# Designs tried in a protein design run: designed miniproteins, single chains, continued (3). Part 91

Each design is a single chain, and the fold is of that chain. pLDDT is the mean over its residues in the fold that is shown.

## One batch from the design tools (miniprotein)

Design m11153
Fold by ESMFold2-Fast:
Structure m11153 (fold): chain A 50 residues (1-50)
Amino acid sequence: KRFTLIEVAVARTALKRGVSQREIAESMNTSVATLSAALRRGRRPDFTGA
């Protein structure tokens, strides 16, 4: 699954508030591994190209 900039922004905001990665992944209907990889990838994984 491709991680959108919105999903990454929401995940980062939730992490700053102390929400666990598991809860964020569940809310976004994705795996913890996928979420963790996206957050670790770089400063801003954007897919605004087609």
Scores: mean pLDDT 68

Design m11154
Fold by ESMFold2-Fast:
Structure m11154 (fold): chain A 97 residues (1-97)
Amino acid sequence: MKKDEIKEKLIKIGNEAIELAQEVAERYPELREFFDRLIEQLKGAIELAKSDDERLQRMALATLKEIAETFISLGDPEVAEKARKILKEIDELEKEL
């Protein structure tokens, strides 16, 4: 896979995770501050993903994976299904790094 395609996929996955975090914050207002912090971490991962440094791209991937696993741990079946799709995209991308 070309390095630019890896960046584009990491940014796409990061944005999908941000959208999911926003949806969860809307459904669970009591957890909004927690998900606002996850959104800031996801924005940080997207900035790392924009780097040409493979080490920073791997750090971005690790952050995205940890956050996706956090969504699954909420125990919401719909959120868990969306998070598992994100994890699958992460696993496929990890094979290319």
Scores: mean pLDDT 84

Design m11155
Fold by ESMFold2-Fast:
Structure m11155 (fold): chain A 65 residues (1-65)
Amino acid sequence: EELHQEYRARIQKTLEELKKLNDEMERAKAAGDEQKVAEIKQRMNKISDELLKFEEELRKKYEEL
C-alpha cells in the first residue's frame, strides 16, 4: 500500500511538472523561440525516462509481495 501510494504521489508530482513545462513550451512556441522549445522538450523527455525507470523498479518490488 505505501509503495503504491508513493508511486501515485510521484506520478502526480511528475504530471504537474510536465504540465507546467508544457505550458512554458506553448508560450515559447507562440514567441517563435525554437531553442527554448527544444530545451523544454529535452527536459520533459528526461523526466519521462526517469519515471519509466522508477515504474520498473516498483513493478519488481510489488511482485515480491
Scores: mean pLDDT 78

Design m11156
Fold by ESMFold2-Fast:
Structure m11156 (fold): chain A 60 residues (1-60)
Amino acid sequence: SSAGTSLGGAMRRELLEAGVSEEEAERAGNEVIDLGTREGASSEELAKAAEELARRLLSK
């Protein structure tokens, strides 16, 4: 979905700027896109998933 794609792309960019590896940032972004597109996750679920993934990667 457009929401999942936009959020995934934004998260990937933010993670890259924060020093997360390109591979990890892309994987996290794709996970959010998959949730929105494949699983049909709600906006709330997408936001929570993005926040959790970003927190895990940024805490390294």
Scores: mean pLDDT 74

Design m11157
Fold by ESMFold2-Fast:
Structure m11157 (fold): chain A 95 residues (1-95)
Amino acid sequence: EIDLSPEELLELIKEEAKKRLENAPNEEALLLGKLLDAILNKDEEAEKKEKEKLIELLLKKADEAGKGEEFKEELKKAVEELVKLIKEIVEEAEK
């Protein structure tokens, strides 16, 4: 019913990144906030670093929860797809 424009989506992403950096309930939320912030600032070195940290933490938690390799591969793919989506939103909002 409500189609968000790329500009509106970008503002929501900025707000979520700020919220997570200021009041992260856990380490995953903080790392996600840092990753979003790096993407928004086009900091490719920070993006790679924070993405690797987030994936490592998620894989560690998957191991602790007794999840198998299939679930771990799905987690890696989900993080990569999220990064791609956020970058596409940023590019569209800059038009």
Scores: mean pLDDT 78

Design m11158
Fold by ESMFold2-Fast:
Structure m11158 (fold): chain A 56 residues (1-56)
Amino acid sequence: SVVDHLLSLSPEDAAIYALTVPEELYGEIAEAFGLPEGAEKWSAAEFAKMLLEKLS
């Protein structure tokens, strides 16, 4: 799954990978990593930034 792949990466690599995933997967990633409500509607850059912060 996309979540399993992200968990196998460093925080920096996970953030870079998040820039390439479809927006349809943002909800699944946000739920799995406990990102704030509505994070699935953020831009790819903002989503990647928050994911990096959450994993660091």
Scores: mean pLDDT 80

Design m11159
Fold by ESMFold2-Fast:
Structure m11159 (fold): chain A 87 residues (1-87)
Amino acid sequence: SALKRIREIAERMLKQFERSAEYNIKHKSVDESMKNMDNWIKEGERTFDSLIDSAKTLSPDLEEEVKKLREEFLKKMKEIKEKVKNA
């Protein structure tokens, strides 16, 4: 289903973000880490906005489900960023 494919995209983005966060904690300054994390979050926002636009052409129910995924995954990314900031 379209929703399954969108969730898979979101999960791949989150896993890549988590790996990048782990690398940044070990190897980068806090300032560089924050800039990198902000760039990844912005890329995530753009990706979800594109997915929402696509979902709008299919159904209102799918649009709402993709909006929920956007909120869920961006919240997780921001929580990971906060952990990096406080490490």
Scores: mean pLDDT 84

Design m11160
Fold by ESMFold2-Fast:
Structure m11160 (fold): chain A 64 residues (1-64)
Amino acid sequence: MTPSEQQFIESVKEAIKRAEAGQLTDAQVRGLIDNMRYVRSLTTDEKFREEVDKLIEELEKLLE
């Protein structure tokens, strides 16, 4: 992963902590998931894609 990709992952992990603390609305969580899917589609780095997929799964569980 590039430094920019690592920074993106770190930013998402912070957003997940905020969502878990009830600081984000369901609409904001869905918007984050959509943005993550978009960013994932722009890369061919398998490790980055796998990490993003795991973080999307964590966010989707918060919407259940």
Scores: mean pLDDT 82

Design m11161
Fold by ESMFold2-Fast:
Structure m11161 (fold): chain A 92 residues (1-92)
Amino acid sequence: ETLGIGVRPDDTVENIKKAYEEAKKKGYKFLIGGISDDPEVRKAKIEIFKESVRELLKEGLLTEEAYQRILDLLNAPEPKVEEALQILRDAL
């Protein structure tokens, strides 16, 4: 059971972080959906994605192999967010 955290074109970095914290308080498993053209919003989404994947690994819902592949894609010089999301969806 995964709650998607979407970003709207007018969302701020602060609003995205607030949505993440609220989802975490409710014990929801969360995934970041979509890509933003705003570099700061995109950066914030990638950091939340990394945090979400770390929690999934701790819960035993994600393998070490899938976790490492996702991190490699997100840590690339140009982050491959769509490919990372596909690996996560296939692993869940």
Scores: mean pLDDT 65

Design m11162
Fold by ESMFold2-Fast:
Structure m11162 (fold): chain A 97 residues (1-97)
Amino acid sequence: SLMEQLRRQRIQQATDNAKKLKEELEKIAEEVSALRRYLEQNPDVPAEIRERVDRIEAKLKAMGIELKDVPAPDLTVEELQARVDEIEKKLESIESV
């Protein structure tokens, strides 16, 4: 029936959307894990940036996403800020849908 076909299409779309969301969150978790390693090696990073990373980690943990074991990147503080800004924008985009 038309209703059965529409129901199957909606279920498939929801499944595909859930898979994409999980893949996007896993990529964000990998980036956040790298930033955490950077913060562990660089104690001079301003507290405001650390607090922003802590909030991102708390959001990912609340979603059931675990941090990954990745090496610390070689970054300037300005590049670190840019990456945090990008991650926050990606999470806001995900939360808004």
Scores: mean pLDDT 81

Design m11163
Fold by ESMFold2-Fast:
Structure m11163 (fold): chain A 63 residues (1-63)
Amino acid sequence: SMEQLNQAATGAASKIAAEIAKEKGAGVTGGSAEQVGDDKVKVTFTVGGEEVEVTIDKKAAAA
């Protein structure tokens, strides 16, 4: 379902954010998600004061 795809995309983005936070030695703050195109989500978050944007394919994240 669309909700499952959205949840999977959010989970994937959180995992990416955690990896970046570990690499930079900083915490993740903030977070927003916006649908772009038919089945992609743009997730924006802040790590150590730096804004990071990641585009997640919903179906790939749900697999």
Scores: mean pLDDT 71

Design m11164
Fold by ESMFold2-Fast:
Structure m11164 (fold): chain A 78 residues (1-78)
Amino acid sequence: GPVLDKERAEKLGAAMAAASAGSGESAVRQLAGELGDELVKVAKTMTPEQVGKGVKAALEKGETVSVEEILEEVKKAL
């Protein structure tokens, strides 16, 4: 999957939080590429707060973060 800088990862996180509330799905697919459908599915099983916690943990790992790492940290927040 794509490697994201912090700005793109933050935009993906905001889109995932929106997707957990029933919107933002297209933005998740656009930013996450091939993992977009899986991220949307996971986000819909979580609250926006749980999604935000996972995305924040992924962003703390370094200057860039992979979509796979965002998915892993979001799943850990579940």
Scores: mean pLDDT 78

Design m11165
Fold by ESMFold2-Fast:
Structure m11165 (fold): chain A 72 residues (1-72)
Amino acid sequence: SKKDKILESLANALRYAAEKAGGKVTYDKKNNKITIEAPSKELAEQLKEGAETMVKIAKENGYDIKVEVKEV
């Protein structure tokens, strides 16, 4: 579906951005959960903004995505 393609695209973009900057993003489709691990608060906030876009798309389609942020 269009929703799934958009969410996958955004998840891939977040993952690549995190890896480039020494962090990690995991998107668990089955449990509707995004986990962000970042070495700095600044990176954590940037990745969280991207995850918020995915949360908005999920809400528009009738479900919630949970976002967990860890500074490592």
Scores: mean pLDDT 80

Design m11166
Fold by ESMFold2-Fast:
Structure m11166 (fold): chain A 97 residues (1-97)
Amino acid sequence: ASRVRAVAEVTSEAGVTARAEVGDDVPSPAGAEAVGQAPALTAYAALRERGERAVRVRVEIEAETEEAARAAEAGARRALELIRELEGAETELTVHV
C-alpha cells in the first residue's frame, strides 16, 4: 500500500473558490489514479452548483512512490483536460514524491 493525497482548488472569474481533498492508502495504480482524478471534479461540481464557471484549476499531488505519483498525475490530467474543454480554464498541476 502507498499513500497518495490530492488537493484541487477551482476558482471562478468572480473569485469564488471551491476546494476538495482526497487521500488514501492505495494498493494499486488504479486506486492512485482515482485519488488524483476525484478532487478536481468534486471542486468543479461544487463551483457549478453555485452557478459559477471555472477560470482556473490547481491540483497538487503528494505520493510516497514515483509509481503512485505517475498514476495519480494521469488521473488529475484527465480531470483537468475535461474542465479545460468545458470551460477554457487555465490549469496547473504540481506533483511531489
Scores: mean pLDDT 86

Design m11167
Fold by ESMFold2-Fast:
Structure m11167 (fold): chain A 68 residues (1-68)
Amino acid sequence: SEKDELIEEILKVAEEILTEKMKEQGKSEEEIRRLLEETRKNLRAILSTLSVDQQRVLLQWLKKEKEE
């Protein structure tokens, strides 16, 4: 579904941003993996409550942050 596809894209972009931030902070690979797993579960639950329009706005914002 479009909603599920948007959730996957949002998670992918958010995880990329968070991974780079955590690497810059000097976090270990193991710490990063654990934090990403927790964030992924929590964020997926939250995103599932959002409308498609809200998901699209969030994805657009995250993509702009990654692109500058």
Scores: mean pLDDT 82

Design m11168
Fold by ESMFold2-Fast:
Structure m11168 (fold): chain A 87 residues (1-87)
Amino acid sequence: SNEEKVEALRKATEGLTAYLLSNPDLSREELRTYLSIFVHEVYKITEDEEVKKKLEEVREEAVETGDLEAAVKRIQEIVEEAIKKLE
């Protein structure tokens, strides 16, 4: 159901954001890997190509800048947009 998808999206997002903020010394390669896994998880739930593209753009910017706080904020905004599409 869409309610189950919303719960799965929130759980995945909370897990990733908590991990990133608790591990600010992640390498660029590790950061790319964790964000790529997250993009795949979100895509499996939403099947939304626009959401996937936006999250891939956040991944590349996070890897380039190392700005985890900015990445977390943008991920949260993109996921909330995806949730609104399911409502």
Scores: mean pLDDT 87

Design m11169
Fold by ESMFold2-Fast:
Structure m11169 (fold): chain A 70 residues (1-70)
Amino acid sequence: SEAYQLHQQGIDYLNQGNNDMAATLYTKSSQIYFDKDPNSPIGWYWMGKAYELQGNKEKANEYREKAEKL
């Protein structure tokens, strides 16, 4: 899956300390999940991780809760 490969690449960049690239790849991955299902829990999970890396704690918490409630 392209979405799976993108967030795995994002994890690799995060492990290298590249938070900006990790957030970009998590966002791209989540967009592919949302294209298949606008209410995708896995899409919300990766978007939440992207917001967390960007320092947007409010959006990170919102998307984490959406992922957990479905």
Scores: mean pLDDT 86

Design m11170
Fold by ESMFold2-Fast:
Structure m11170 (fold): chain A 81 residues (1-81)
Amino acid sequence: MSGIDLAIESLLEFSKTHTKEEMEEALKEWVEIASKYFSKEEVEKLKELLQKILDLAINKEPLSKIKEEVEKFLELVEKAR
């Protein structure tokens, strides 16, 4: 199992067990934590990708589409290191 597959499964589980409002609150908390490790510009780009991923999961879009956006998020995290 790849790290990406595990991340997608975790995201789908989160979307099934949480409301849209709870997911938006989790995103806000993540932004506060990420701001300690990333620049303001990097946090904004990561936030936009996370919001898109959450919207795709909430709308029950195809797994392949969710995976593509998760891969983009992980690439940005790796480049910011």
Scores: mean pLDDT 72

Design m11171
Fold by ESMFold2-Fast:
Structure m11171 (fold): chain A 95 residues (1-95)
Amino acid sequence: PYGELLTKAAEAAGIDPSSLSSAEAADLYTKALTDILLKADKDGKRIPKETAIKALLEAEPSWSREAAEAFVDMLDVNKDGYIDRNYFLSSTVDA
């Protein structure tokens, strides 16, 4: 499930992407995706679902829109069409 974004994140950290365990790859990829979403949040509070999907697809062009939508749906716990920054950051820290 990891594409160019994981490769870039691993190289930036001085790590060979092929040497990562599944857990290490997931952690690194999640942090990279989190950074992308935080940069897309112009209001600093909530990210519109469509804005989040667009930002993810720009960072990971190998993803289909369906894959990006599925990821954003997991973060849209309130199902209001937005990713709540406080929930998003809390969920990332807890997991």
Scores: mean pLDDT 67

Design m11172
Fold by ESMFold2-Fast:
Structure m11172 (fold): chain A 68 residues (1-68)
Amino acid sequence: GEADLREALELLDKAGVAIANGDLALAEQYIERLKEIVGEEVAEKLRELLLSGKFREATELLKKTIEE
């Protein structure tokens, strides 16, 4: 739903910022919360994209997952 999309986008942004700051422990906390919304498989793909610096692709995958 729209509320899930908003929460997931906020968590994705916070995880990306944490990775950029070198705070991998904080990033993992946000990824664990993302798993509750999008499931483990999608959360792991988002994690891989964020670690690769592919934030735009991560955001688009997240939107597609929740809107579909």
Scores: mean pLDDT 83

Design m11173
Fold by ESMFold2-Fast:
Structure m11173 (fold): chain A 73 residues (1-73)
Amino acid sequence: TSAEAVRRALEAAKTARSLGEDPAQAAYATLAREVGKERAQAIVDALLAGEIPEDLIEPEALPYMEELRRVLA
């Protein structure tokens, strides 16, 4: 599900941040594997712009998206 994909992307982004790596790149790589490159790029671009793309995700993913947006800031 997209909720599970976003949860995994959040964990990847947190891990990347702790290692001094790019959390946005880690989130993109994880999302691309689960939801495809086009949707993954749209999601990451929206989060970097400070937006949550509610139309591209399941409602269950919203809490993970909110936390991911904060990690990417």
Scores: mean pLDDT 83

Design m11174
Fold by ESMFold2-Fast:
Structure m11174 (fold): chain A 100 residues (1-100)
Amino acid sequence: SLDELKAELQRLVDEIVALIRSLGTPEAEALADEIEATMAALLASRDPAEVRALARRLGGLLEEALRLMSKLSAPSDLIDRFVELAARLQAVLREIEALL
């Protein structure tokens, strides 16, 4: 159901932003804040075009987070966990978009 997908999306974002914030830099905090704000806007939106635009923005922010992790030489286990969570998040977003 859409409500179950939205709940899963929120759980995945909470894990992703906690992981990004664990990097302990101002850039990581700002990026985590943008991801949270983008997700809140996406979950509140009733416009399919806006949801698709926000999903694309979220994808870009996740790519920025991966680049930051690489720049900071983050542990491989942390990067692997982030990649796993980001892939699950993208899959849930595609399912939500298909229901719009």
Scores: mean pLDDT 88

Design m11175
Fold by ESMFold2-Fast:
Structure m11175 (fold): chain A 81 residues (1-81)
Amino acid sequence: TVLATPEELEIQRKLRTLLSEEQEQQLKQALMDAIAAGVTDEAIEAVLALAREILEAAGMPADDREAYVARLRRQLEYLKS
């Protein structure tokens, strides 16, 4: 299990505040689909690209966005292992 840092938890809290219900559901659905299909390198990159697009559209600061994406990459790669 990948442990979240306090900074990563703060970013996750901001994520829930910034995202619309539709954007949050789109991100969750993409994550669930990737996990259900098997966590391939292609699926990981697709989810990370979508996450960047959604977070950018939601107005998340670039530093927070990249930190979230880095955390998400680690979580997905851990699940693949």
Scores: mean pLDDT 75

Design m11176
Fold by ESMFold2-Fast:
Structure m11176 (fold): chain A 81 residues (1-81)
Amino acid sequence: SSEEIKLAEDAALAAHLWLAGSMSAAQAVELLTRLRERSTDPELQRLIDELIAAIEAGDAAAVRRVVAEITALARKWAEEL
């Protein structure tokens, strides 16, 4: 759905802002937790959980990998619209 695409895009944006040093880990985790609660897609929920864990661990490489997966999922959904 367009709603799930927007949630995926917002999750990727939060991760990018954290990677850029523009958003603290606490701010990113709070935002991602809210996005997870709004999502009804189990794959997006799983990827957001992985993204939260990577940010809390300070693992920029893991964050980049999970963001790529979220972006691929959003692209797949957009092609199905």
Scores: mean pLDDT 88

Design m11177
Fold by ESMFold2-Fast:
Structure m11177 (fold): chain A 96 residues (1-96)
Amino acid sequence: SADTTETPELLEELKKKFKEEGIFERVEELDKKAEELRKRMEESEEVRARYEAARAAARPEEEELIAQGNAAKSVDELVEIVKRRLELAERVLEEA
């Protein structure tokens, strides 16, 4: 089968957990912060350099979390990994 999409039941469970944990709101806030950072980087080489350094420092942790997400066996494991990835992304933006 060429379709790697999750079953409808798993997708509904994942959406419910994301809503319960406030994941959608955190992603929206992160997107707003990323947009503000993009504007600052256009006008400041120093801000760009700090962001690039923070992102480079976070890369090993990000790659490990991606691998853990790909290996996750349950919705609860996926939710926890997504929360940790959001925490990492938030730290990178704050360090810039």
Scores: mean pLDDT 81

Design m11178
Fold by ESMFold2-Fast:
Parts: sequence; structure tokens; C-alpha cells
Structure m11178 (fold): chain A 75 residues (1-75)
Amino acid sequence: MEAGEVVATEEAREEAHRRGNIPREELTKENAIEAAEKAIKAVEESGGSGEKAKEAILNGDAEDQASALGIGLST
């Protein structure tokens, strides 16, 4: 993994926490998709590889997905 992607995923995680921690009850499929899309966009805006982040989210395990999204998409 590239260092830039590690930093970008940590920033996405902090941003999700700063947004007030959406409770699981409100984490519907629509909200999860929207949050994932915003996380990928944030990675791209921070200069990271949005395409690689998207591939990690789609093909990674639950830990990689939760780390990349920072929104608590745990199993």
C-alpha cells in the first residue's frame, strides 16, 4: 500500500467521527453508499488514489472496508 492512501483513509475515518457518528439505525443501504462515495471523493481530493481506495473497499475484507471508509461498516 502507498503511504498516501494510509493517510487518506485515516482522514476519512476522522471525518466520519467528526460528522457525529451516524448511528447504525440510520446507516441504511443508501446512507452507507453515500458515505462510501464521500469517503472516496475525500481520498481523491486529498491527493490519494481514489480508484485504488474504491477497489480496496469493493474487494477488500471487512477490516479494509471499515478502515478505508471510516464510517463503521463493520461486519
Scores: mean pLDDT 52

Design m11179
Fold by ESMFold2-Fast:
Structure m11179 (fold): chain A 68 residues (1-68)
Amino acid sequence: SEKKEIERKIAQLKAAKGVLEIALNSGLLEQSAKIMGVSAETVRRQIEEAIEELEKEIKELEKKLEEL
């Protein structure tokens, strides 16, 4: 059903957000930035922006689920 499909997608997006939040709080962020030749601040910002986009999509899907 459409409701189950939306619920599954919300769960998937929440899982992806959780992985990014772990990465953001990980001591490996500095090391990853060094390997990529960028600043740790740049990597942190990109992860934060990705989390924000996931949160927006989750909210849109939750609103759609309420309308069903």
Scores: mean pLDDT 83

Design m11180
Fold by ESMFold2-Fast:
Structure m11180 (fold): chain A 109 residues (1-109)
Amino acid sequence: ERLELIEKARKDPVGAELLELAGKIFEEAEKLWPYNPALAMELKRQAGRLVKAAEYIAQGNIEKAKQIVQQTIDDVRHQLQISQKMNDTKTTQLYQQIIDDLEDLLEKL
């Protein structure tokens, strides 16, 4: 069952940190939903990818987890460049924090 994979991922140090980061991104998306639904949907999509990466860690497929984390970093960097060009300082800071957290996690994988 999927719940067993999530519980197993929470027992892994990196899997637990990925799930915690996904939860924080989901909370930010919920706060943004009434004001910027497009950004909220993008954040929810990225958070969902991090949950899948944690599930792959629980399955012992570290290579696939690394690929998903790297793809998430690349996507968020693209969004960060767009927010910088739009002079959206708050969104730029949020994306930079997500990238920093994901790069730290990628080094631990």
Scores: mean pLDDT 85

Design m11181
Fold by ESMFold2-Fast:
Structure m11181 (fold): chain A 87 residues (1-87)
Amino acid sequence: SLEERLEEILKRAKELLDEETLKLVEELINKIRQLAKVRPVVAEFYVDLLEGLIEAYEKGLISEEEVKKGIESLLNSAQQLLDRLAA
């Protein structure tokens, strides 16, 4: 389920990321939960993107700063979409 995937992401993030980046992950998870109420397929797409960022970091393909920037980008994208859906 979506919630099982989000819980696994959060668990992994807590083990790998610093406190500042973890807060961004938690914020993005909250935005994904909001999206899931109105656009569940789009919410799943954001979960795939977030999982991909964490996996890339675990594999040493990107730095923690790059993870942080990637999550910030996804947060901005998700918020813009939520704003459009509310209008």
Scores: mean pLDDT 88

Design m11182
Fold by ESMFold2-Fast:
Structure m11182 (fold): chain A 98 residues (1-98)
Amino acid sequence: SSAREEMEKHLREAIEYTKKALEALKKSPEEAYRYAVEAIRHVGLALGKATSEELKKLLEEARKYLSDGASFIADRKNLEEAKEKLEEAIKLLEEALK
C-alpha cells in the first residue's frame, strides 16, 4: 500500500541516520547526536503511517532505544551504552521492514 511504502521509506532513512550516528560516535558526538535526532524524526513519521499494532509496537520500541542512545550521546557519560542502544534500534527497524 502507499502507506506501507511511505512507512518503509522513513524506516530506511531512520536506519541510515542511525548508522551515521554509530559511525560518528567516536569522531564527533555532536554529529552523532544530530543523526540520532534525525533517526527519531523518521521513526515518528513511520509511526504515522503504520497500519498494525504489531508494527506500531516495534516502532515505538525502536524510538525508545534511539531516544536512550541520543541521551547517552548528549550526556557523553557512556558511549558504549549509546552504541548498544543504537544497534538495538537498527535490529527493530530492520524487523519492521520484513
Scores: mean pLDDT 88

Design m11183
Fold by ESMFold2-Fast:
Structure m11183 (fold): chain A 94 residues (1-94)
Amino acid sequence: MEIVELHKESIAKNALPEEEKKKLYERILKNLLDSLPGLVEYYMTKNKLSREEAIKLALDIAIGFARIWGSISGDEEWLEEAIKKLEEKAEELR
């Protein structure tokens, strides 16, 4: 909740142009995708989860963040693409 409010305030204060908002959401998706392998390794190593359980948890968390960012932007097309790419990345980690 606090992170979402801070992001909304940051966008409002900076009066980001539409092109800059689009670039921001592209970077958010890239960061979520790039973090997924590390999250899987972390949950396997620190939480002692199986690879399948670690992948499921990491994917659920990443989709949760994507849904938060999607709710801020109202961009349903970005959210659908983000979820699809996250699911494809999770399948590669099997």
Scores: mean pLDDT 78

Design m11184
Fold by ESMFold2-Fast:
Structure m11184 (fold): chain A 73 residues (1-73)
Amino acid sequence: GPRPRTVTFVGPFRDGETVEVTILGPGEPQRRLVQVVGNTVTVTLDTSEPPGVTLEIRLPDGTVVRTDVVLPS
């Protein structure tokens, strides 16, 4: 089966906050609640394939951050 991959995103996050992460790939969007550690958000992806994914992160203050992640081959 597909090997899980971990992606760490650095942003304007506060340690201990919970953020909503939407994972946008070739399939259905997936939503997860993720706890911030330091200034980072870590997301586990259930695929080992390129191409990349887009992460949409909503902070508790309503700020939305989007980033494209290219998974290593």
Scores: mean pLDDT 71

Design m11185
Fold by ESMFold2-Fast:
Structure m11185 (fold): chain A 85 residues (1-85)
Amino acid sequence: EPPQWTPENEQRMIDVLMEKNRLSEEAARARVEFLRALREGAPSERLEELYRRILELVPEMSEEDKKAAELLLEAHRRAEKEKAE
Protein backbone atom coordinates (compact mmCIF):
# COMPACT_ATOMS: atom_id res chain seq x y z
CA GLU A 1 0.00 0.00 0.00
CA PRO A 2 1.24 3.54 -0.69
CA PRO A 3 2.77 5.26 2.37
CA GLN A 4 0.62 7.81 4.17
CA TRP A 5 2.26 11.07 5.29
CA THR A 6 1.85 10.86 9.06
CA PRO A 7 4.30 11.67 11.90
CA GLU A 8 4.74 7.92 12.46
CA ASN A 9 5.54 7.28 8.79
CA GLU A 10 7.92 10.28 8.74
CA GLN A 11 9.81 8.79 11.69
CA ARG A 12 9.81 5.41 9.91
CA MET A 13 11.34 7.04 6.82
CA ILE A 14 14.01 8.67 9.00
CA ASP A 15 14.73 5.32 10.68
CA VAL A 16 15.00 3.53 7.31
CA LEU A 17 17.36 6.18 5.89
CA MET A 18 19.55 5.92 9.00
CA GLU A 19 19.57 2.09 9.02
CA LYS A 20 19.74 1.21 5.30
CA ASN A 21 21.48 4.27 3.82
CA ARG A 22 23.68 4.86 6.91
CA LEU A 23 22.62 8.51 7.03
CA SER A 24 22.95 10.67 10.14
CA GLU A 25 19.69 11.71 11.82
CA GLU A 26 20.22 15.27 10.52
CA ALA A 27 20.65 14.02 6.92
CA ALA A 28 17.67 11.64 7.23
CA ARG A 29 15.45 14.45 8.56
CA ALA A 30 16.59 16.73 5.69
CA ARG A 31 15.59 14.02 3.16
CA VAL A 32 12.16 13.60 4.77
CA GLU A 33 11.68 17.40 4.90
CA PHE A 34 12.45 17.54 1.14
CA LEU A 35 9.77 14.91 0.44
CA ARG A 36 7.28 16.73 2.69
CA ALA A 37 8.01 20.03 0.90
CA LEU A 38 7.32 18.31 -2.44
CA ARG A 39 4.02 16.96 -1.08
CA GLU A 40 3.03 20.39 0.31
CA GLY A 41 3.78 22.06 -3.05
CA ALA A 42 6.57 24.27 -1.73
CA PRO A 43 8.31 26.65 -4.20
CA SER A 44 11.11 25.12 -6.31
CA GLU A 45 13.61 27.46 -4.61
CA ARG A 46 12.76 25.87 -1.24
CA LEU A 47 13.21 22.37 -2.67
CA GLU A 48 16.58 23.34 -4.16
CA GLU A 49 17.71 24.74 -0.78
CA LEU A 50 16.71 21.48 0.91
CA TYR A 51 18.49 19.41 -1.78
CA ARG A 52 21.66 21.50 -1.35
CA ARG A 53 21.47 20.92 2.42
CA ILE A 54 21.16 17.17 1.82
CA LEU A 55 24.22 17.21 -0.47
CA GLU A 56 26.21 19.08 2.22
CA LEU A 57 25.21 16.48 4.85
CA VAL A 58 25.71 13.49 2.50
CA PRO A 59 28.59 14.29 0.09
CA GLU A 60 28.88 10.54 -0.74
CA MET A 61 25.21 10.28 -1.77
CA SER A 62 24.61 7.46 -4.26
CA GLU A 63 24.03 8.28 -7.93
CA GLU A 64 20.59 6.62 -7.71
CA ASP A 65 19.55 8.90 -4.81
CA LYS A 66 20.93 11.98 -6.60
CA LYS A 67 19.06 11.07 -9.81
CA ALA A 68 15.82 10.47 -7.90
CA ALA A 69 16.04 13.84 -6.13
CA GLU A 70 17.02 15.69 -9.33
CA LEU A 71 14.13 14.12 -11.28
CA LEU A 72 11.68 15.21 -8.56
CA LEU A 73 13.15 18.74 -8.63
CA GLU A 74 12.94 18.93 -12.44
CA ALA A 75 9.33 17.65 -12.45
CA HIS A 76 8.38 20.22 -9.79
CA ARG A 77 10.06 23.10 -11.66
CA ARG A 78 8.28 22.06 -14.87
CA ALA A 79 4.92 22.02 -13.08
CA GLU A 80 5.54 25.49 -11.60
CA LYS A 81 6.57 26.88 -15.01
CA GLU A 82 3.42 25.48 -16.63
CA LYS A 83 1.26 27.12 -13.93
CA ALA A 84 3.05 30.48 -14.38
CA GLU A 85 2.69 30.47 -18.18
Scores: mean pLDDT 72

Design m11186
Fold by ESMFold2-Fast:
Structure m11186 (fold): chain A 78 residues (1-78)
Amino acid sequence: SIAKEVEELIKNKDFEKLKELLEKAKKENPEELKQILDTIIQLMVDGKLSKEQLEKIREILKSLGLEIPDEQLERIIK
């Protein structure tokens, strides 16, 4: 599944492939993009991401013009 692929890429610190996956999904498949973003948000909410992984993911999302909605950020902070 796309969720398992995203989790494996993050676990292996394969941020270049994660960026390529996000860029392709943004261009070709909005449903897949949503699934990728939902997976990342769930990993953040569950506290499964290190500070380094969080910073790298945020940099990638910013570079692609993708933002995590404020309501989802509030769920991570609280």
Scores: mean pLDDT 76

Design m11187
Fold by ESMFold2-Fast:
Structure m11187 (fold): chain A 66 residues (1-66)
Amino acid sequence: PIVGVAPAGGGAVAAAERAAREAIENGMKLYLTVDGETYEAKSGEDGRRIGALAAARGVPVEITLE
């Protein structure tokens, strides 16, 4: 289930990184969807990288926790 959407831009980078850190700290899996492509974030760095991709493309990030 989608738990949130981060708008395009610098906010998406910070939100994705935070979501990834928090999910991992709680033993959960985090998936980030950018422009229809879904990525698993396994670290805060993964979240930041995927968020940066969304920001560069001007699209939002959909956040899904498992």
Scores: mean pLDDT 79

